# Designs tried in a protein design run: designed miniproteins, single chains, continued (3). Part 37

Each design is a single chain, and the fold is of that chain. pLDDT is the mean over its residues in the fold that is shown.

## One batch from the design tools (miniprotein)

Design m9265
Fold by ESMFold2-Fast:
Structure m9265 (fold): chain A 80 residues (1-80)
Amino acid sequence: SSLRERARELAEQILNSPGPTIVPVEELRRLAEELGLEEAAKILQEAIDTFNDPSIDPFTAQIRVRELMKKGAETALKEL
């Protein structure tokens, strides 16, 4: 389906991007929720929450967000 193809494209974009861009993560999280990819949606939401948490040291937050983004994208590809 076109939604599954778009989710795959976004997941691959996240895995291949060197930058911590949150927009494709937010888009993939919404698609994961719509498609019932519960584990991926949870991990991607944790990445978004970490990105928006001002109490975490910025350097530590950047590392954790990147790890969660990759894990969420990989999980989405496994659940698709």
Scores: mean pLDDT 84

Design m9266
Fold by ESMFold2-Fast:
Structure m9266 (fold): chain A 74 residues (1-74)
Amino acid sequence: KAEEYAQEAIDALKAGRPLDEVISLLEKAVEASKDTPLGLRFALALAIQKAARESGYSEEDIKKVLKLARKVFD
């Protein structure tokens, strides 16, 4: 569940989709992560952070994505 939303967000980041679409998917991943084991939440957060840093988004937009990635772990 959380893995699916995180993967969709990563795919959206790699495809350069509108930021609002990426944020919406990450918010769903955050909500779904509450039922997710700690190790998997950490792995998902790292994967999202990597995808964001490799993306063509602005520094400010990347900061918004990284904030949500941290919430997936926490």
Scores: mean pLDDT 83

Design m9267
Fold by ESMFold2-Fast:
Structure m9267 (fold): chain A 55 residues (1-55)
Amino acid sequence: SSAVEQLIAETVAKLREVAPEWVPTVERTLATMDDQDKEALAQAMLASLDALRAA
């Protein structure tokens, strides 16, 4: 879905700012997941990355 794709794109963009070396691994992992799992992982990662950037 477009909403899940946008969430993933935002997550990857923020990850690239903090830990660019992990982007290929995360993209590969997301590619093996269904939309529900992708959304859950992306939401969790966004929250973690936002917390890390605020620190």
Scores: mean pLDDT 79

Design m9268
Fold by ESMFold2-Fast:
Order: sequence, then structure tokens, then C-alpha cells
Structure m9268 (fold): chain A 80 residues (1-80)
Amino acid sequence: MLTPMELTILMMRALATLAELDYVAEQFPEHREELEAMKERIENLRKELMASTDPEVQERIAKELEKLMAEADAKIAELR
């Protein structure tokens, strides 16, 4: 089960990834559409995680969010 501390850390990490995606999208306009799509997916998962009160649902969404953040971080690294 996701603890309140783990949830807080994950949400803070997600916010950092969103800020980085936004910054990189400004630097690489040719990739902006792809980066904005990843940003929307992360924002949607964050909203679902915040809205959920079911620990099992929270754990599933958290794992999907972690995976998507890793994909975003890899894309950002590729562009740099």
C-alpha cells in the first residue's frame, strides 16, 4: 500500500518531471507535440491518483505514473 509519504514524494517528482517537459518543449519546438502529449498523460494520472481513495487503485496508478515518468525522463535525456 502506498504510504502518505510515498504519495507525497511521487507527486513532487511528477511535478518536477512536468516542469522539465515544459522547459524542454520550449527548447525543442519540433518535439513539442510529443512532449505535450506525455505531459497531459502524466497530469491525467496525477489527477486520478489524487481523486482515488482505494489503496489498490492508488498503487496501480502510482506504478503507471512511475513508468510514464521514466519514459519522459528517457526522452528528455535523448533530446539533451
Scores: mean pLDDT 82

Design m9269
Fold by ESMFold2-Fast:
Structure m9269 (fold): chain A 95 residues (1-95)
Amino acid sequence: KVDEFAEKLREMAEYFRELAEKGIRRPRRPGTGYLTFSAFLDDRENGRAVSALGAFSHEATPEQYRALAEAMERLAEEVRKNPDRYIGGAAVAYV
């Protein structure tokens, strides 16, 4: 399952990188607060989360999308380098 989660992280990273390359900005939505994104890995032995985080105001910039893509790529690479370390993961978005 953690390998499958790492693959999904790479797919999401590609999506965010494409948004950055196209210069996409998240439009401000009335009545919304900050947009955040979090992805975590669960450590087999410690139950500790290793995370990739993105935090956005009412708008997300291409630079923020690029930073998020890079963070998710690093998290996926962490699984690849340490395949027996992690037992799972989760990703969540908040507005």
Scores: mean pLDDT 69

Design m9270
Fold by ESMFold2-Fast:
Structure m9270 (fold): chain A 109 residues (1-109)
Amino acid sequence: SLVARLDALADTARANALKARRLGLPEVAELAEQAARLLDEARRAVEAGDYESAIRLVEQAIEVHKKIIEMLEKALKEKPDPVLQQMLEDEKEDIERLEEIRRELERLR
Protein backbone atom coordinates (compact mmCIF):
# COMPACT_ATOMS: atom_id res chain seq x y z
CA SER A 1 0.00 0.00 0.00
CA LEU A 2 1.04 3.64 -0.41
CA VAL A 3 0.76 4.07 3.37
CA ALA A 4 3.17 1.16 4.01
CA ARG A 5 5.66 2.46 1.38
CA LEU A 6 5.62 6.01 2.84
CA ASP A 7 6.03 4.59 6.38
CA ALA A 8 9.03 2.48 5.24
CA LEU A 9 10.67 5.52 3.56
CA ALA A 10 10.11 7.63 6.72
CA ASP A 11 11.79 4.89 8.81
CA THR A 12 14.68 4.76 6.30
CA ALA A 13 15.10 8.56 6.58
CA ARG A 14 15.25 8.29 10.41
CA ALA A 15 17.88 5.53 10.16
CA ASN A 16 19.87 7.71 7.72
CA ALA A 17 19.72 10.64 10.20
CA LEU A 18 21.29 8.45 12.92
CA LYS A 19 23.96 7.23 10.48
CA ALA A 20 24.75 10.81 9.38
CA ARG A 21 25.17 11.94 13.02
CA ARG A 22 27.61 9.06 13.68
CA LEU A 23 29.61 10.12 10.59
CA GLY A 24 29.84 13.76 11.81
CA LEU A 25 27.38 15.13 9.23
CA PRO A 26 24.85 17.02 11.44
CA GLU A 27 23.38 19.06 8.53
CA VAL A 28 22.66 15.85 6.57
CA ALA A 29 21.10 14.37 9.75
CA GLU A 30 18.81 17.43 10.14
CA LEU A 31 17.68 17.17 6.49
CA ALA A 32 17.02 13.42 6.86
CA GLU A 33 14.87 14.12 9.97
CA GLN A 34 13.00 16.79 7.95
CA ALA A 35 12.38 14.25 5.15
CA ALA A 36 11.04 11.73 7.74
CA ARG A 37 8.59 14.33 9.13
CA LEU A 38 7.39 15.25 5.61
CA LEU A 39 6.84 11.56 4.79
CA ASP A 40 4.92 10.99 8.08
CA GLU A 41 2.68 13.94 7.11
CA ALA A 42 2.27 12.54 3.56
CA ARG A 43 1.23 9.15 5.03
CA ARG A 44 -1.44 10.86 7.22
CA ALA A 45 -2.65 12.82 4.17
CA VAL A 46 -3.02 9.55 2.17
CA GLU A 47 -4.94 7.95 5.09
CA ALA A 48 -7.28 11.00 5.08
CA GLY A 49 -7.81 10.77 1.28
CA ASP A 50 -6.08 14.17 0.85
CA TYR A 51 -4.03 13.25 -2.22
CA GLU A 52 -3.25 16.89 -3.15
CA SER A 53 -1.52 17.47 0.23
CA ALA A 54 0.19 14.06 -0.02
CA ILE A 55 1.63 14.95 -3.48
CA ARG A 56 2.90 18.34 -2.20
CA LEU A 57 4.53 16.70 0.86
CA VAL A 58 6.18 13.96 -1.27
CA GLU A 59 7.52 16.67 -3.64
CA GLN A 60 8.94 18.54 -0.61
CA ALA A 61 10.57 15.29 0.63
CA ILE A 62 12.14 14.77 -2.84
CA GLU A 63 13.63 18.31 -2.68
CA VAL A 64 15.07 17.58 0.79
CA HIS A 65 16.64 14.33 -0.53
CA LYS A 66 18.17 16.33 -3.42
CA LYS A 67 19.77 18.70 -0.86
CA ILE A 68 21.17 15.67 1.00
CA ILE A 69 22.66 14.43 -2.31
CA GLU A 70 24.34 17.84 -2.89
CA MET A 71 25.86 17.74 0.62
CA LEU A 72 27.09 14.15 0.20
CA GLU A 73 28.61 14.99 -3.22
CA LYS A 74 30.49 17.95 -1.66
CA ALA A 75 31.73 15.74 1.21
CA LEU A 76 32.90 13.05 -1.27
CA LYS A 77 34.76 15.67 -3.36
CA GLU A 78 36.71 16.73 -0.22
CA LYS A 79 37.38 13.14 0.95
CA PRO A 80 36.40 9.95 -0.94
CA ASP A 81 34.59 7.57 1.45
CA PRO A 82 32.85 4.29 0.47
CA VAL A 83 30.25 4.71 3.26
CA LEU A 84 29.32 8.20 1.97
CA GLN A 85 29.26 6.85 -1.61
CA GLN A 86 26.78 4.13 -0.53
CA MET A 87 24.64 6.76 1.26
CA LEU A 88 24.62 8.83 -1.95
CA GLU A 89 23.47 5.81 -4.01
CA ASP A 90 20.78 4.96 -1.41
CA GLU A 91 19.48 8.58 -1.49
CA LYS A 92 19.18 8.44 -5.31
CA GLU A 93 17.21 5.16 -5.03
CA ASP A 94 14.92 6.73 -2.37
CA ILE A 95 14.15 9.63 -4.76
CA GLU A 96 13.19 7.09 -7.47
CA ARG A 97 10.82 5.35 -5.01
CA LEU A 98 9.28 8.72 -4.00
CA GLU A 99 8.80 9.68 -7.68
CA GLU A 100 6.91 6.38 -8.21
CA ILE A 101 4.69 7.14 -5.18
CA ARG A 102 4.07 10.68 -6.52
CA ARG A 103 2.94 9.28 -9.91
CA GLU A 104 0.57 6.81 -8.18
CA LEU A 105 -0.90 9.65 -6.05
CA GLU A 106 -1.40 11.75 -9.22
CA ARG A 107 -3.52 8.92 -10.68
CA LEU A 108 -5.70 8.79 -7.51
CA ARG A 109 -6.60 12.52 -7.46
Scores: mean pLDDT 91

Design m9271
Fold by ESMFold2-Fast:
Structure m9271 (fold): chain A 93 residues (1-93)
Amino acid sequence: MRRVTREGMGVTGGPGSQETIDKAREQLEKAIEQGKPVTIEYEGMDEEDRELAESMARVLQRAGFEEVHIGGASDPKNNSTVFDLRVTRLVPA
């Protein structure tokens, strides 16, 4: 089991930026190399981070992860939504 967080990607640039996506891709490729089911949690996502979460979900799906979940909780008082990205299974090619 492997946990990859927002800090783990080492990028604090704008949400959905290509650099952020590239870092996430590198982290995912390392997880896939071990050939085991992986749980990836992206914590502290807000509305802007949703685009990043969806981009990561696409990367995970293309990398062979079948079960990808994006969950969220809305906070209208702060005009934000917190999301979690979860991946639980590697899909064989």
Scores: mean pLDDT 49

Design m9272
Fold by ESMFold2-Fast:
Structure m9272 (fold): chain A 87 residues (1-87)
Amino acid sequence: DELKKEGFLKLIKDLEELAKLLEAPEEVFELLEEAREYLEKKDYEKAAELLLKALEKIASVSTKLSEEEWKKIRDILTGHLDKLLSL
């Protein structure tokens, strides 16, 4: 499904932009690139796992956002992933 792939690509791009804004370490960008590789293989569950892992890594190394702001971002990401995985 093209819409499913497009949705995942948008989430990867949004997380790349967030990672750049928060000056995240290279490891985060490596996780996002790995997510792109699994997406190309149509392994959507693995791509989703890698996106969640990337967000957790950004949150663990950044103090620029509050716990409430990180919870909101995580809730948004998990909501989008659940919707895409159900397609």
Scores: mean pLDDT 84

Design m9273
Fold by ESMFold2-Fast:
Structure m9273 (fold): chain A 84 residues (1-84)
Amino acid sequence: GEPTTELGKKAHEEGERGIRAGLESPDPRVGTAAALLGIGGQTSADIGDRLLETGTASQEKANAIQEAGAEDGRAGYELGLEGR
């Protein structure tokens, strides 16, 4: 499902940007690494939401996971843009 938190939405958006930049990269090695970082960002968003929904984690813990996901997605985007 779609993330319900603002941080989860940001992690998904940054992750999608990372995946897209990776797919557009002329270097398949760099493109693969960028796409994997983007996928990681989206996965962290989903994990954070699930931990909140099941009561396994506090909002603060879920926020930390989703913030890390947004950072991974952003890193993937920047790596994909470099194409190096």
Scores: mean pLDDT 77

Design m9274
Fold by ESMFold2-Fast:
Order: C-alpha cells, then structure tokens, then sequence
Structure m9274 (fold): chain A 87 residues (1-87)
C-alpha cells in the first residue's frame, strides 16, 4: 500500500527519473506525470510542486522535439503542468 511520500522522497523520485538514461522520454514523462498526480493528491509543498513542474517542462521540450512522440502525450503533460500550477 502506498504510504504518503515526503516532499524529499518526491524530489528524489524526480531526480531518479531524470537521471535514468535507460528510460525512454515517454516512460520518463509518464513517471513524472504519476509523481505530479501524487503531489496534487497529497497537497505537496509549493517548492516540491515547482520542482516537479520544472522537470515536466524540461521533458516536454524534449518530447516536442521528437516527431515520433504522439501529440496526445504532449497534450497530457501540458494539462498536468497546468493542474499542478493551480494546486
């Protein structure tokens, strides 16, 4: 059962996803999206939400540069970033 993650654990998971070179861009995006949803659900701090937003925006730029990435993935990340900014 998922225990509530600390803000530091959320940041560490973001760092893990961003540093794992074997992960595809889409897999990295999906992992960050899951962390964003968890941050919204547990009312993570503004600093932690901004940290996740910065990681999502960086991955979004890389996804937009890749013509093989479905537009639905790009749109999903944009929506999550907006939801995280509003929470």
Amino acid sequence: PPTVLSDEELKAMVDGLMSTKSLSLVDRAEGLAALAHQAIKQKASEETRKYIIEALEKVLEELEADPSVPQSVIEHLKKIIEELKKS
Scores: mean pLDDT 82

Design m9275
Fold by ESMFold2-Fast:
Structure m9275 (fold): chain A 87 residues (1-87)
Amino acid sequence: SLKEEFDKLVAALREAILAKDVVAALEELKKLVDFIFTKLSDKMTKEQYEEIKELGEKLKEAIDAGDVEKALAELDKLEEKILKIIE
């Protein structure tokens, strides 16, 4: 299901962030973002699309900065927002 695929991508990204592996975390973030915009964009309003895009950008900034706590917080916000879109 879309939820199972999403949950797996979130788990992989969270694990890379916790491991402090910036390269792996950015690769997993790209996979998650690609999944969201290829599989879920048709289920999003314009407002939801902009909110998700902003959260993804903040998450990338936190990963690039090596800020594990901020990266996890932004990932949790992104997960909550996407779960409201997944039926």
Scores: mean pLDDT 88

Design m9276
Fold by ESMFold2-Fast:
Structure m9276 (fold): chain A 69 residues (1-69)
Amino acid sequence: SEAERALALAREVMLELAAQGKEEVAEKVQNAAIRGYLTGDYAGALREMAAIAEEAGEEKLARRLREAA
């Protein structure tokens, strides 16, 4: 499902950010994923997560999130 795909990608992105020591950015991604779950707007959540990743300089993660939206 769209929800399962979005949550799986959010988890992968959070783990990659945490591995780089970017815990605050990972928390922002998690918060965006939670908003997607609460609203059912997973496409919007993926776009928000992409913007968060891009602002953090994570261009490859941002691209993956944008392509999934």
Scores: mean pLDDT 86

Design m9277
Fold by ESMFold2-Fast:
Structure m9277 (fold): chain A 93 residues (1-93)
Amino acid sequence: MEAFEKALEEGLLTPEAVENLKRLGFSDEEIEDLIRLLKRLTPEQRAEVQAALASPEVTKEDVYLLMSTLAFLAGDEETAKRYEEKLRELAKQ
C-alpha cells in the first residue's frame, strides 16, 4: 500500500485510479512500475493516462496493455516484456 500513497502524494495517480487499481488486485511492485512509467510522460500524456485509469470500465488487461505500451515507448524492454507476459497469462484464463 505504500506505493499507492507515494503515487497520490506526487500527483501521479488520482484517488479514483488508485481505487480501481486496488479493486483489480495490483501489487506494490506493479504500482512501482506504473509510477516509474508515469514519471517519463509529459503532463498532457499523464492526464490522459490518469483519466483512463479512473474509468469505472477499466480492466486488468487494459492496465497491463497500457503498462507494456508505455514501457516500449520509453525503451524499457524488460518492463514491456513483463507486462506482455502478464497480459498473455490473463488471456489463458
Scores: mean pLDDT 83

Design m9278
Fold by ESMFold2-Fast:
Structure m9278 (fold): chain A 63 residues (1-63)
Amino acid sequence: MEEAVKKIRDEAIRILEEAGLGPDATKEQVERAARISAARLGVTDPELIEKAAEEAYKELKSR
């Protein structure tokens, strides 16, 4: 469970950084990136996706 959240979080951050957004990413953009990352990793659990999006958003805003 925690490992899947970390992978989705890290992948979402990578997608946003590649798009040039990084710390400037909106919550909606982070949520979309998390959904894309989850799909790539085969994760369909909405609770894990939501948690990963929250963690990615917090991490990006702390930079």
Scores: mean pLDDT 80

Design m9279
Fold by ESMFold2-Fast:
Structure m9279 (fold): chain A 76 residues (1-76)
Amino acid sequence: SLEDLLARAREHMEREKELVKQAEEYDKISDELEATGTPENKKLAEEYRKQSEKLREEADRHGGEAVLHLTRAGEA
């Protein structure tokens, strides 16, 4: 139903927002670690950056699903 499509879009939008926020937190940790200049912290910064990238990829997927559900709702 239209209501189900809108509800699914909302769930995906909320999940995208949560994942972006988590990615931003990981980017901040990565930046702080890199700023210390130690080899160990640079390696740890790269791991946090990699996790941030994965979170952003998942967020983009949820954003795409939200757009798809909104498009289908608009066609209904």
Scores: mean pLDDT 87

Design m9280
Fold by ESMFold2-Fast:
Structure m9280 (fold): chain A 72 residues (1-72)
Amino acid sequence: EPLRLGEEVREEGLKSPSLSDGDVVLAEAMRMLEALGRRDEARRLQELHRQDPQKGAEEGERLLRRIREELE
């Protein structure tokens, strides 16, 4: 049940997945960054992906890999 304000917040906060591989990587990276308290990086990653999906996916994968290394 969509609401205009709710839709805008969800789109900017999480962006509805378009069933692309890049969106999955982005969502995973953002969740991990937020769990670590690095919300500024999560927001920046989403904005980057919005402007340049390829660069966003690349940065998301890079950050996700780094986070996984830190947890290992």
Scores: mean pLDDT 66

Design m9281
Fold by ESMFold2-Fast:
Structure m9281 (fold): chain A 98 residues (1-98)
Amino acid sequence: NPVLEEILRLAREAAKHSLPNVLTPEAIEYILKAAELLRKNKVSDEELREMLERLRKEGDFDSAGSLVIARLLAYSPEEVREEIIERYRRANELAQQL
C-alpha cells in the first residue's frame, strides 16, 4: 500500500530529525504530514498496528514513537490537536532563542 509506505517513510524521517526527548521543527513537520495522511486516508487502528509491528520487528522504536504521535494528532479532537501543535511550536521557538 503506497499510502502506508509513505506514512512509514514520514515516521522514519521524523525520528531522524529528533533529538533525545526533543522533537525538532523538522521532526514536527514530518509528524504533521504523517497525521494528515492518516486522517485523509482513514487508516484503521488495525493497519496502524501492522505498521507499528513492522517497526518493532526492525527494532525501530524511535520511528514507532513518531507514528504514535502522528496517530494522536490525526484522531484527537481539533481543539486538543491545535493545543499540542501550539505547545510544540512555542517550545521550539524558546529553544531557538536560548
Scores: mean pLDDT 77

Design m9282
Fold by ESMFold2-Fast:
Structure m9282 (fold): chain A 73 residues (1-73)
Amino acid sequence: MTPRLSDEVIQAIRDLVAGLRAMADAGADLETLLEYVKRKAEQLRKQGFSDEDVELVERSGRLAARTLHAKRA
């Protein structure tokens, strides 16, 4: 079975997606959205999140960024 996510990881994904939506609505390009995802992933690593949890947040953020960019095209 897939490991269940901690509430902290779920909240990190929600915060990241909310930030990406706000940036996309403001007209940020895909490069800017992907850079934001990378910066947030680095911040989570510094806060002591596991590499697995950080990778999941980063992957979710990259998917959201691409989806938001495609919706505007």
Scores: mean pLDDT 78

Design m9283
Fold by ESMFold2-Fast:
Structure m9283 (fold): chain A 100 residues (1-100)
Amino acid sequence: HMTDEEKAQEIYRKLVEGVSEILKEYEAGKLTPEQFLERLRALAEEFVEDAKTIKNPELKKQLLDFVRKLFESIREKYPQLKEEIDALLAEVEKKLNELI
């Protein structure tokens, strides 16, 4: 079995790589704003499911802090999508806080 720390590192990498690819596709004009938000939602849902495998509450809190900062950076880059990104982050925060 992987340690909680190793699992957390994989979850971080998966989230960062996933976001990076989605941003790249959006900037290349391959995704509409709606499709961009759908891809972010799917990635966020997968992140929450992965976070459920972590038993250490401190690491869960660190994952929550990390996803918050990451989505805040996306919001700064795309202020026109602020409301939708904030709503998605609120849903993720709610689900993760239920695990802590």
Scores: mean pLDDT 84

Design m9284
Fold by ESMFold2-Fast:
Order: structure tokens, then C-alpha cells, then sequence
Structure m9284 (fold): chain A 74 residues (1-74)
């Protein structure tokens, strides 16, 4: 449904913003934001794939890779 696609994209956008802003936080808070974001992104990816929303799925995959890389460096 259109409502589901919009919701997933809005959630993805919010998470993307939170991840970007987390770089200005102390390490402990950044880790918490990144871990929470990773869990939310994994759910978005699963839902996007079930909906056949390739655009959202690819965006979620890219953010997951980025978040995992950031966590590994902290």
C-alpha cells in the first residue's frame, strides 16, 4: 500500500538524520543511537523487501552497512 511505502521512507529518513547527527555525540550516546538505528533499519529492510520496495530496501542496506562500519570503529 502507498501508506506503508510512505511510512517506511519517513522512518528511513528519520533514522538517516539521527545517524548523521550522532557523530557529534559522546561515544556512549553515539553507540546507543547507532545500535538502535541498526535494529530499526533491519526491520525496515525486511518490510521493504516484503513490499517489493527496491528503492527503500537499497537505501536501508546502504545505511545498515554505514552504521555497522561506524560501530566497528567506536
Amino acid sequence: SEEEHIRLRDELSDISTQVAQSRTLPRSQQIQVLQESLKRLEKILEEARKLGDEVTARAAEALIEHVRGELQKL
Scores: mean pLDDT 88

Design m9285
Fold by ESMFold2-Fast:
Structure m9285 (fold): chain A 70 residues (1-70)
Amino acid sequence: SAEQAARTAALLKRLSGMSNSQVQRVFDRAAERFGVSPSDVLTALSAGKLSDEQLEAIEAIIAEVEAEAA
């Protein structure tokens, strides 16, 4: 949907503001929660194939990683 595409774009924008190590941490944690590889998470996110629940989980993980920056 247009809403899901916009949400995915917003997440990708937020990830682009992170360091490479922070981005890796986000994908590693998401992969562990979803039971897939980090590359599978990136592929699904880029293709717009993540569910709303999976997008919410990634948003929470991004917030956690941002809070750990110190």
Scores: mean pLDDT 81

Design m9286
Fold by ESMFold2-Fast:
Structure m9286 (fold): chain A 94 residues (1-94)
Amino acid sequence: MEKVLKAVEEATKDLPEEKRRALIVDFRSMLEAFKGLPLSFLVKLLVVNADKYGLSPEAKEKLQKAYDLIKNQPEKFDEAIRLLVEAIVEEFYT
């Protein structure tokens, strides 16, 4: 949980303070609600249900790439969180 939140803080450092705070709160709430589940599982749920959530093809692509990085390339975890944050910011905060 803390590792994910720290990566989200780094990925959002260039965003306006208000958007950064909102994203951190939303991610914290999601991680708390789904504690004990792998982050890769949560990201995969977003990809599988992208059409139901009204996500753009671009956001879905970023989420799929983030999932692949989290599952297969642990060294690129920060890059995966950056893609996840970009997808969420574009769909829900713009």
Scores: mean pLDDT 73

Design m9287
Fold by ESMFold2-Fast:
Structure m9287 (fold): chain A 100 residues (1-100)
Amino acid sequence: MSQDVYDQMVQDMDNSVQMIQDGRMSSGQTVQSIRMYGNGVIYLVRSQNFSPQQSQQMIDRFRSWGQQVVDILTSRGDFITADTVRRIIDDTVSRVSDII
């Protein structure tokens, strides 16, 4: 159900931030995770699996989560990956905003 999918996605995103912070994910794996979650947000919003409220909350959560990832990468001096992540977040938010 869409509520269970929402809760699982939030948990998976929070776990991914922790793994990135702990250095358990490579820069490439980090970019893949951002793209995967971004595509997931777009898919679930487009498929109307999320309510309008859940869609807005997920966009806000995804943006906040992505900013945490950017901050971690920047603190490590990985400015190229940080810029890539920021662009994926901005593109994802723009694409989702076109559907709401």
Scores: mean pLDDT 81

Design m9288
Fold by ESMFold2-Fast:
Structure m9288 (fold): chain A 69 residues (1-69)
Amino acid sequence: SEMAERAARLRALVDRLVEALRAQAAEAGIDIDAQLDRERAAVEQLLAAGEVASQEDLDEAERLLDAAL
């Protein structure tokens, strides 16, 4: 389904962002693991409520992440 596909894309983008932030924080000697876990849990809560970004928003987010990472 479209919603399941968008949810999977959002989860993949969140995973990419979390991994990048975790790596940067580790290099800086900052522990943000608990904060990243809370942010990820918040995304899953929104997805469970049916709050999924549009395909256009996901395409834009992917372009921004690809440019930044």
Scores: mean pLDDT 79

Design m9289
Fold by ESMFold2-Fast:
Structure m9289 (fold): chain A 83 residues (1-83)
Amino acid sequence: ALGLLKAQIRLAAKKGNGKITVKEFREAIERLRDRLSPEAIDIIIKEVEEKAKEKGTDEISLEEAIEAAEKGVEKAKEAGVLG
């Protein structure tokens, strides 16, 4: 699951000159809706939203998006909802 999510994030960031918005991240993870539970998707999106909020913008770097996604996936695994 995480490998596919990272691939989708990289594709979104390529169009954004190495940046990704919260909206683009949500669109990327929605492409994995058949592999991730709705609860896991919500947890992962929230980690990215928190990172963007800390920066005072809706846009984060590719590296920040990947780190937030990895943290969200680990939280979803701990909660038993990764799918």
Scores: mean pLDDT 77

Design m9290
Fold by ESMFold2-Fast:
Structure m9290 (fold): chain A 104 residues (1-104)
Amino acid sequence: APDPNVLEEIVDDGNPAARELAETYRELKELAEKGDFEGIRELVQKRIGVKPESLEEIEEAVRTLFRDLLRKVHPEAPDEAIDTLADAVVNTLRKLYEESLKKK
C-alpha cells in the first residue's frame, strides 16, 4: 500500500485542501497513537458534523473524508488511486489505535 505519511509533506502547494488533508491526518494519527477514542470521535464530528458511535462508523467517516480531500488535491487522479490512499489512511490509523490499547 502507498505510504499515507506522505500526506504530511504535501502542504506547500498553495491549496487549502492539501493543508486540511495533511493537518487532519496528523491530528487523527496523534489521537490514534494516544488511544484517544473520544478525541477521534470529536475530531470526526468537527469535520463531518456527525459524531460516530462505533469504530466502524469512524473508519467509514475517515475514509469518506479523505476520499473527498484527496479528490480536491488531485482532481485528475484515478478513483482507484484515491480509494487506495484513503484505505491506507484508515488501515494505518486503526493499527496505531490498536497498538495504543495494548500499552494502556
Scores: mean pLDDT 77

Design m9291
Fold by ESMFold2-Fast:
Structure m9291 (fold): chain A 104 residues (1-104)
Amino acid sequence: SELEELRRRFAELADRLLELLKDSPIYPFVERLLRAALATMDEALAAPPEQLQEELGRLRSLLDALKTFYEQNKDKLSPEAQETLEEIIRLMEEFIRLLEERLA
C-alpha cells in the first residue's frame, strides 16, 4: 500500500538521520521523536477506521514536534542532516494526508 511504502521510506530516512547525528548531543531527543513517529505510523496502519482519529491526532502532534525541533536546531545540523529531516517531515505530512483521505 502507499501508506506502507511511505512508512518504509520514513524508517530508511530516520536511520540515515540518526547515523548523521550519532555524535551529536541532540541524538537522544531525535531518536525518541523518530521512534514515537514510527510506532504511531505502525499503529495507524493496523488501526480500524473508527480508531484512526486518535492516531491522526498523535501523528499531527509528533509532526509539530519535529517541525519545532527543526526550526530550533537547523543551525546545529549539517546540510545533509537538514535535507534528510526536511524529507522526513515531507513524508510524514504525506502519510497524514493519505490517512485523512481514508476518513473522508
Scores: mean pLDDT 88

Design m9292
Fold by ESMFold2-Fast:
Structure m9292 (fold): chain A 68 residues (1-68)
Amino acid sequence: SWSEEDILTFTLSLFKEKVPFAEFKRVLEALLGRALSPEQEARLRAAYESGDEEVFRAAVREVWAELS
């Protein structure tokens, strides 16, 4: 199973490489073995598209806590 640190390291690599959100979502859902809810997707999209690493880290931690 993935730890919070593992998911943060992975998601931040995609964020820093400026991978399009649609691709990020596909890769993340494949990794998790499950689909994000529309609400979780909306939160992650807003944080991802903000370009703010700290905002993105916070959103990833919140969504991960809901999924783990």
Scores: mean pLDDT 85

Design m9293
Fold by ESMFold2-Fast:
Structure m9293 (fold): chain A 99 residues (1-99)
Amino acid sequence: MEEFIERLAEELKKAKSDEEKIEAMRRLMEEYIETVFGMTMEQYREIVRNPDKASDEQLRQVLEVQEAALLAKGKAEGKEEEAKKLIEEARKELEELLK
């Protein structure tokens, strides 16, 4: 996770356009999802579309990669502390909703 966050933050800092930033996020998230979770990008999209049909583990994995991407963006923009606070607040809310 930490290596993914640092790598994505570096790519986002080097990106010169919003299109390059979106492509960097897509590419690195796909690599992380496949390498760490053993999940295809299609399975990830299915979980996002139909969260009610996903297992608790699958939902937590999706949330983990989304939190990591938000933190990486925060680091690239110099808003790391703001990103951490938003993730913490969202995490507390979702723990009540998911179970």
Scores: mean pLDDT 75

Design m9294
Fold by ESMFold2-Fast:
Structure m9294 (fold): chain A 65 residues (1-65)
Amino acid sequence: MMTKEEVIEKLTEVPGISRKTAEAIVEKYGVDGVLNMNGKMILDLSKEYKIPLETLVEAYNLLHS
């Protein structure tokens, strides 16, 4: 199972996602929510944290590699 720290580390590997932003996302949605990220969540995160959509798609793919 992926831990909270493992999810934060993988998100931080993506250019444009800081550790503070990764921690905030995991805190808000939980590990399970982040691992099961859907299109609505990607849009909400892009708007709230000013992250490009393509950056969030890269993060999703990295979590499922």
Scores: mean pLDDT 81

Design m9295
Fold by ESMFold2-Fast:
Structure m9295 (fold): chain A 106 residues (1-106)
Amino acid sequence: SRKEQIEAEFDRRLAEFEALLRKYVDPETVEEIVSLLREVKQAILNDDLEGAKEAVDRLAEIISKLPPEVRRFVARAAHAILGNLARMADRPELEAYVTAKEAELL
């Protein structure tokens, strides 16, 4: 199904991102970031745009506390994953929201 294709692509991208994050970010913060990215995916697949936005807000708060050199990298990578999710799920509101949140973290 389309939903299964979206989940498979998201999970693949998230696994690559998690492996990269573990080189620069502590394990507890990596787990929180990964958990929130999964929460955004689940909300979008359930047509819960407000829940997705809330999870993005919490993700932005965590990223904002990272050292400046890591924060910019993590914000851009998270935007890439969530932007791909938004496009695959045909959710332009999520793409716009994530783009605005990345700009706040630069």
Scores: mean pLDDT 87

Design m9296
Fold by ESMFold2-Fast:
Structure m9296 (fold): chain A 67 residues (1-67)
Amino acid sequence: MVLEGESGVELYARLALHVLKEEGLDPETATVEQVAQALKERYGADLDLSVPEHREGLERGLEEARK
């Protein structure tokens, strides 16, 4: 059973929200590619946007930040 329902998508959504707050990125203008780049450069995250789970997670994080 997945504890607390945190899938890979949910994990990457949380990482995207963290990066948007820490780097001061405007979620209205930021792209998923910019969030992925910030995670790779500043946190050494192993992100591949061709993996649906990674892209979906980052997109979900951006959508949450835009609310």
Scores: mean pLDDT 74

Design m9297
Fold by ESMFold2-Fast:
Structure m9297 (fold): chain A 90 residues (1-90)
Amino acid sequence: MLKTEEGREAFFHLVAGSLYRMKASIYLKLNTEEGLKEALEALKKGIEHAKKAIEYAEKAGDEEMKKQAEEELKALEKEKEEVEKKLKEL
């Protein structure tokens, strides 16, 4: 896992993706249009980090990390779609 440079990069990006998803959750609690827009921006950044985590995990040969990063990406993309739908309904 963290023994290779690629494994460390995968872990950093996975954590960053999760933190951006948490940031989005905080902004969604405001229940405002501005909160939805901030949440969308956070989710977009989280998606970028999750994709990088998958790429680095694959290079590191870390199948468990890759699976975790793919699940995080799926969660981020689902939440992004939900936020985009709410913005269109305003």
Scores: mean pLDDT 87

Design m9298
Fold by ESMFold2-Fast:
Structure m9298 (fold): chain A 73 residues (1-73)
Amino acid sequence: EETAQEMQKWFEEARKLYAEEGVDAVLERARELAKEGKIDKALAYLSAAAGVAMRERDYDSMDRALRLAREII
């Protein structure tokens, strides 16, 4: 029932969290969402985090986000 608009909102939330608290906060939030069964939202958060890390050339943080996404799937 979630729309593309909801997914865009999740991407924005994740980018804001990354800007305010860093990648570790986004990874922890994604783990919590996955434990709640909100897999699509967790993956959206991790995709946004990987994108930010890639732009910042922080390949370690990008790899951590992608590895967590694979674990959740």
Scores: mean pLDDT 82

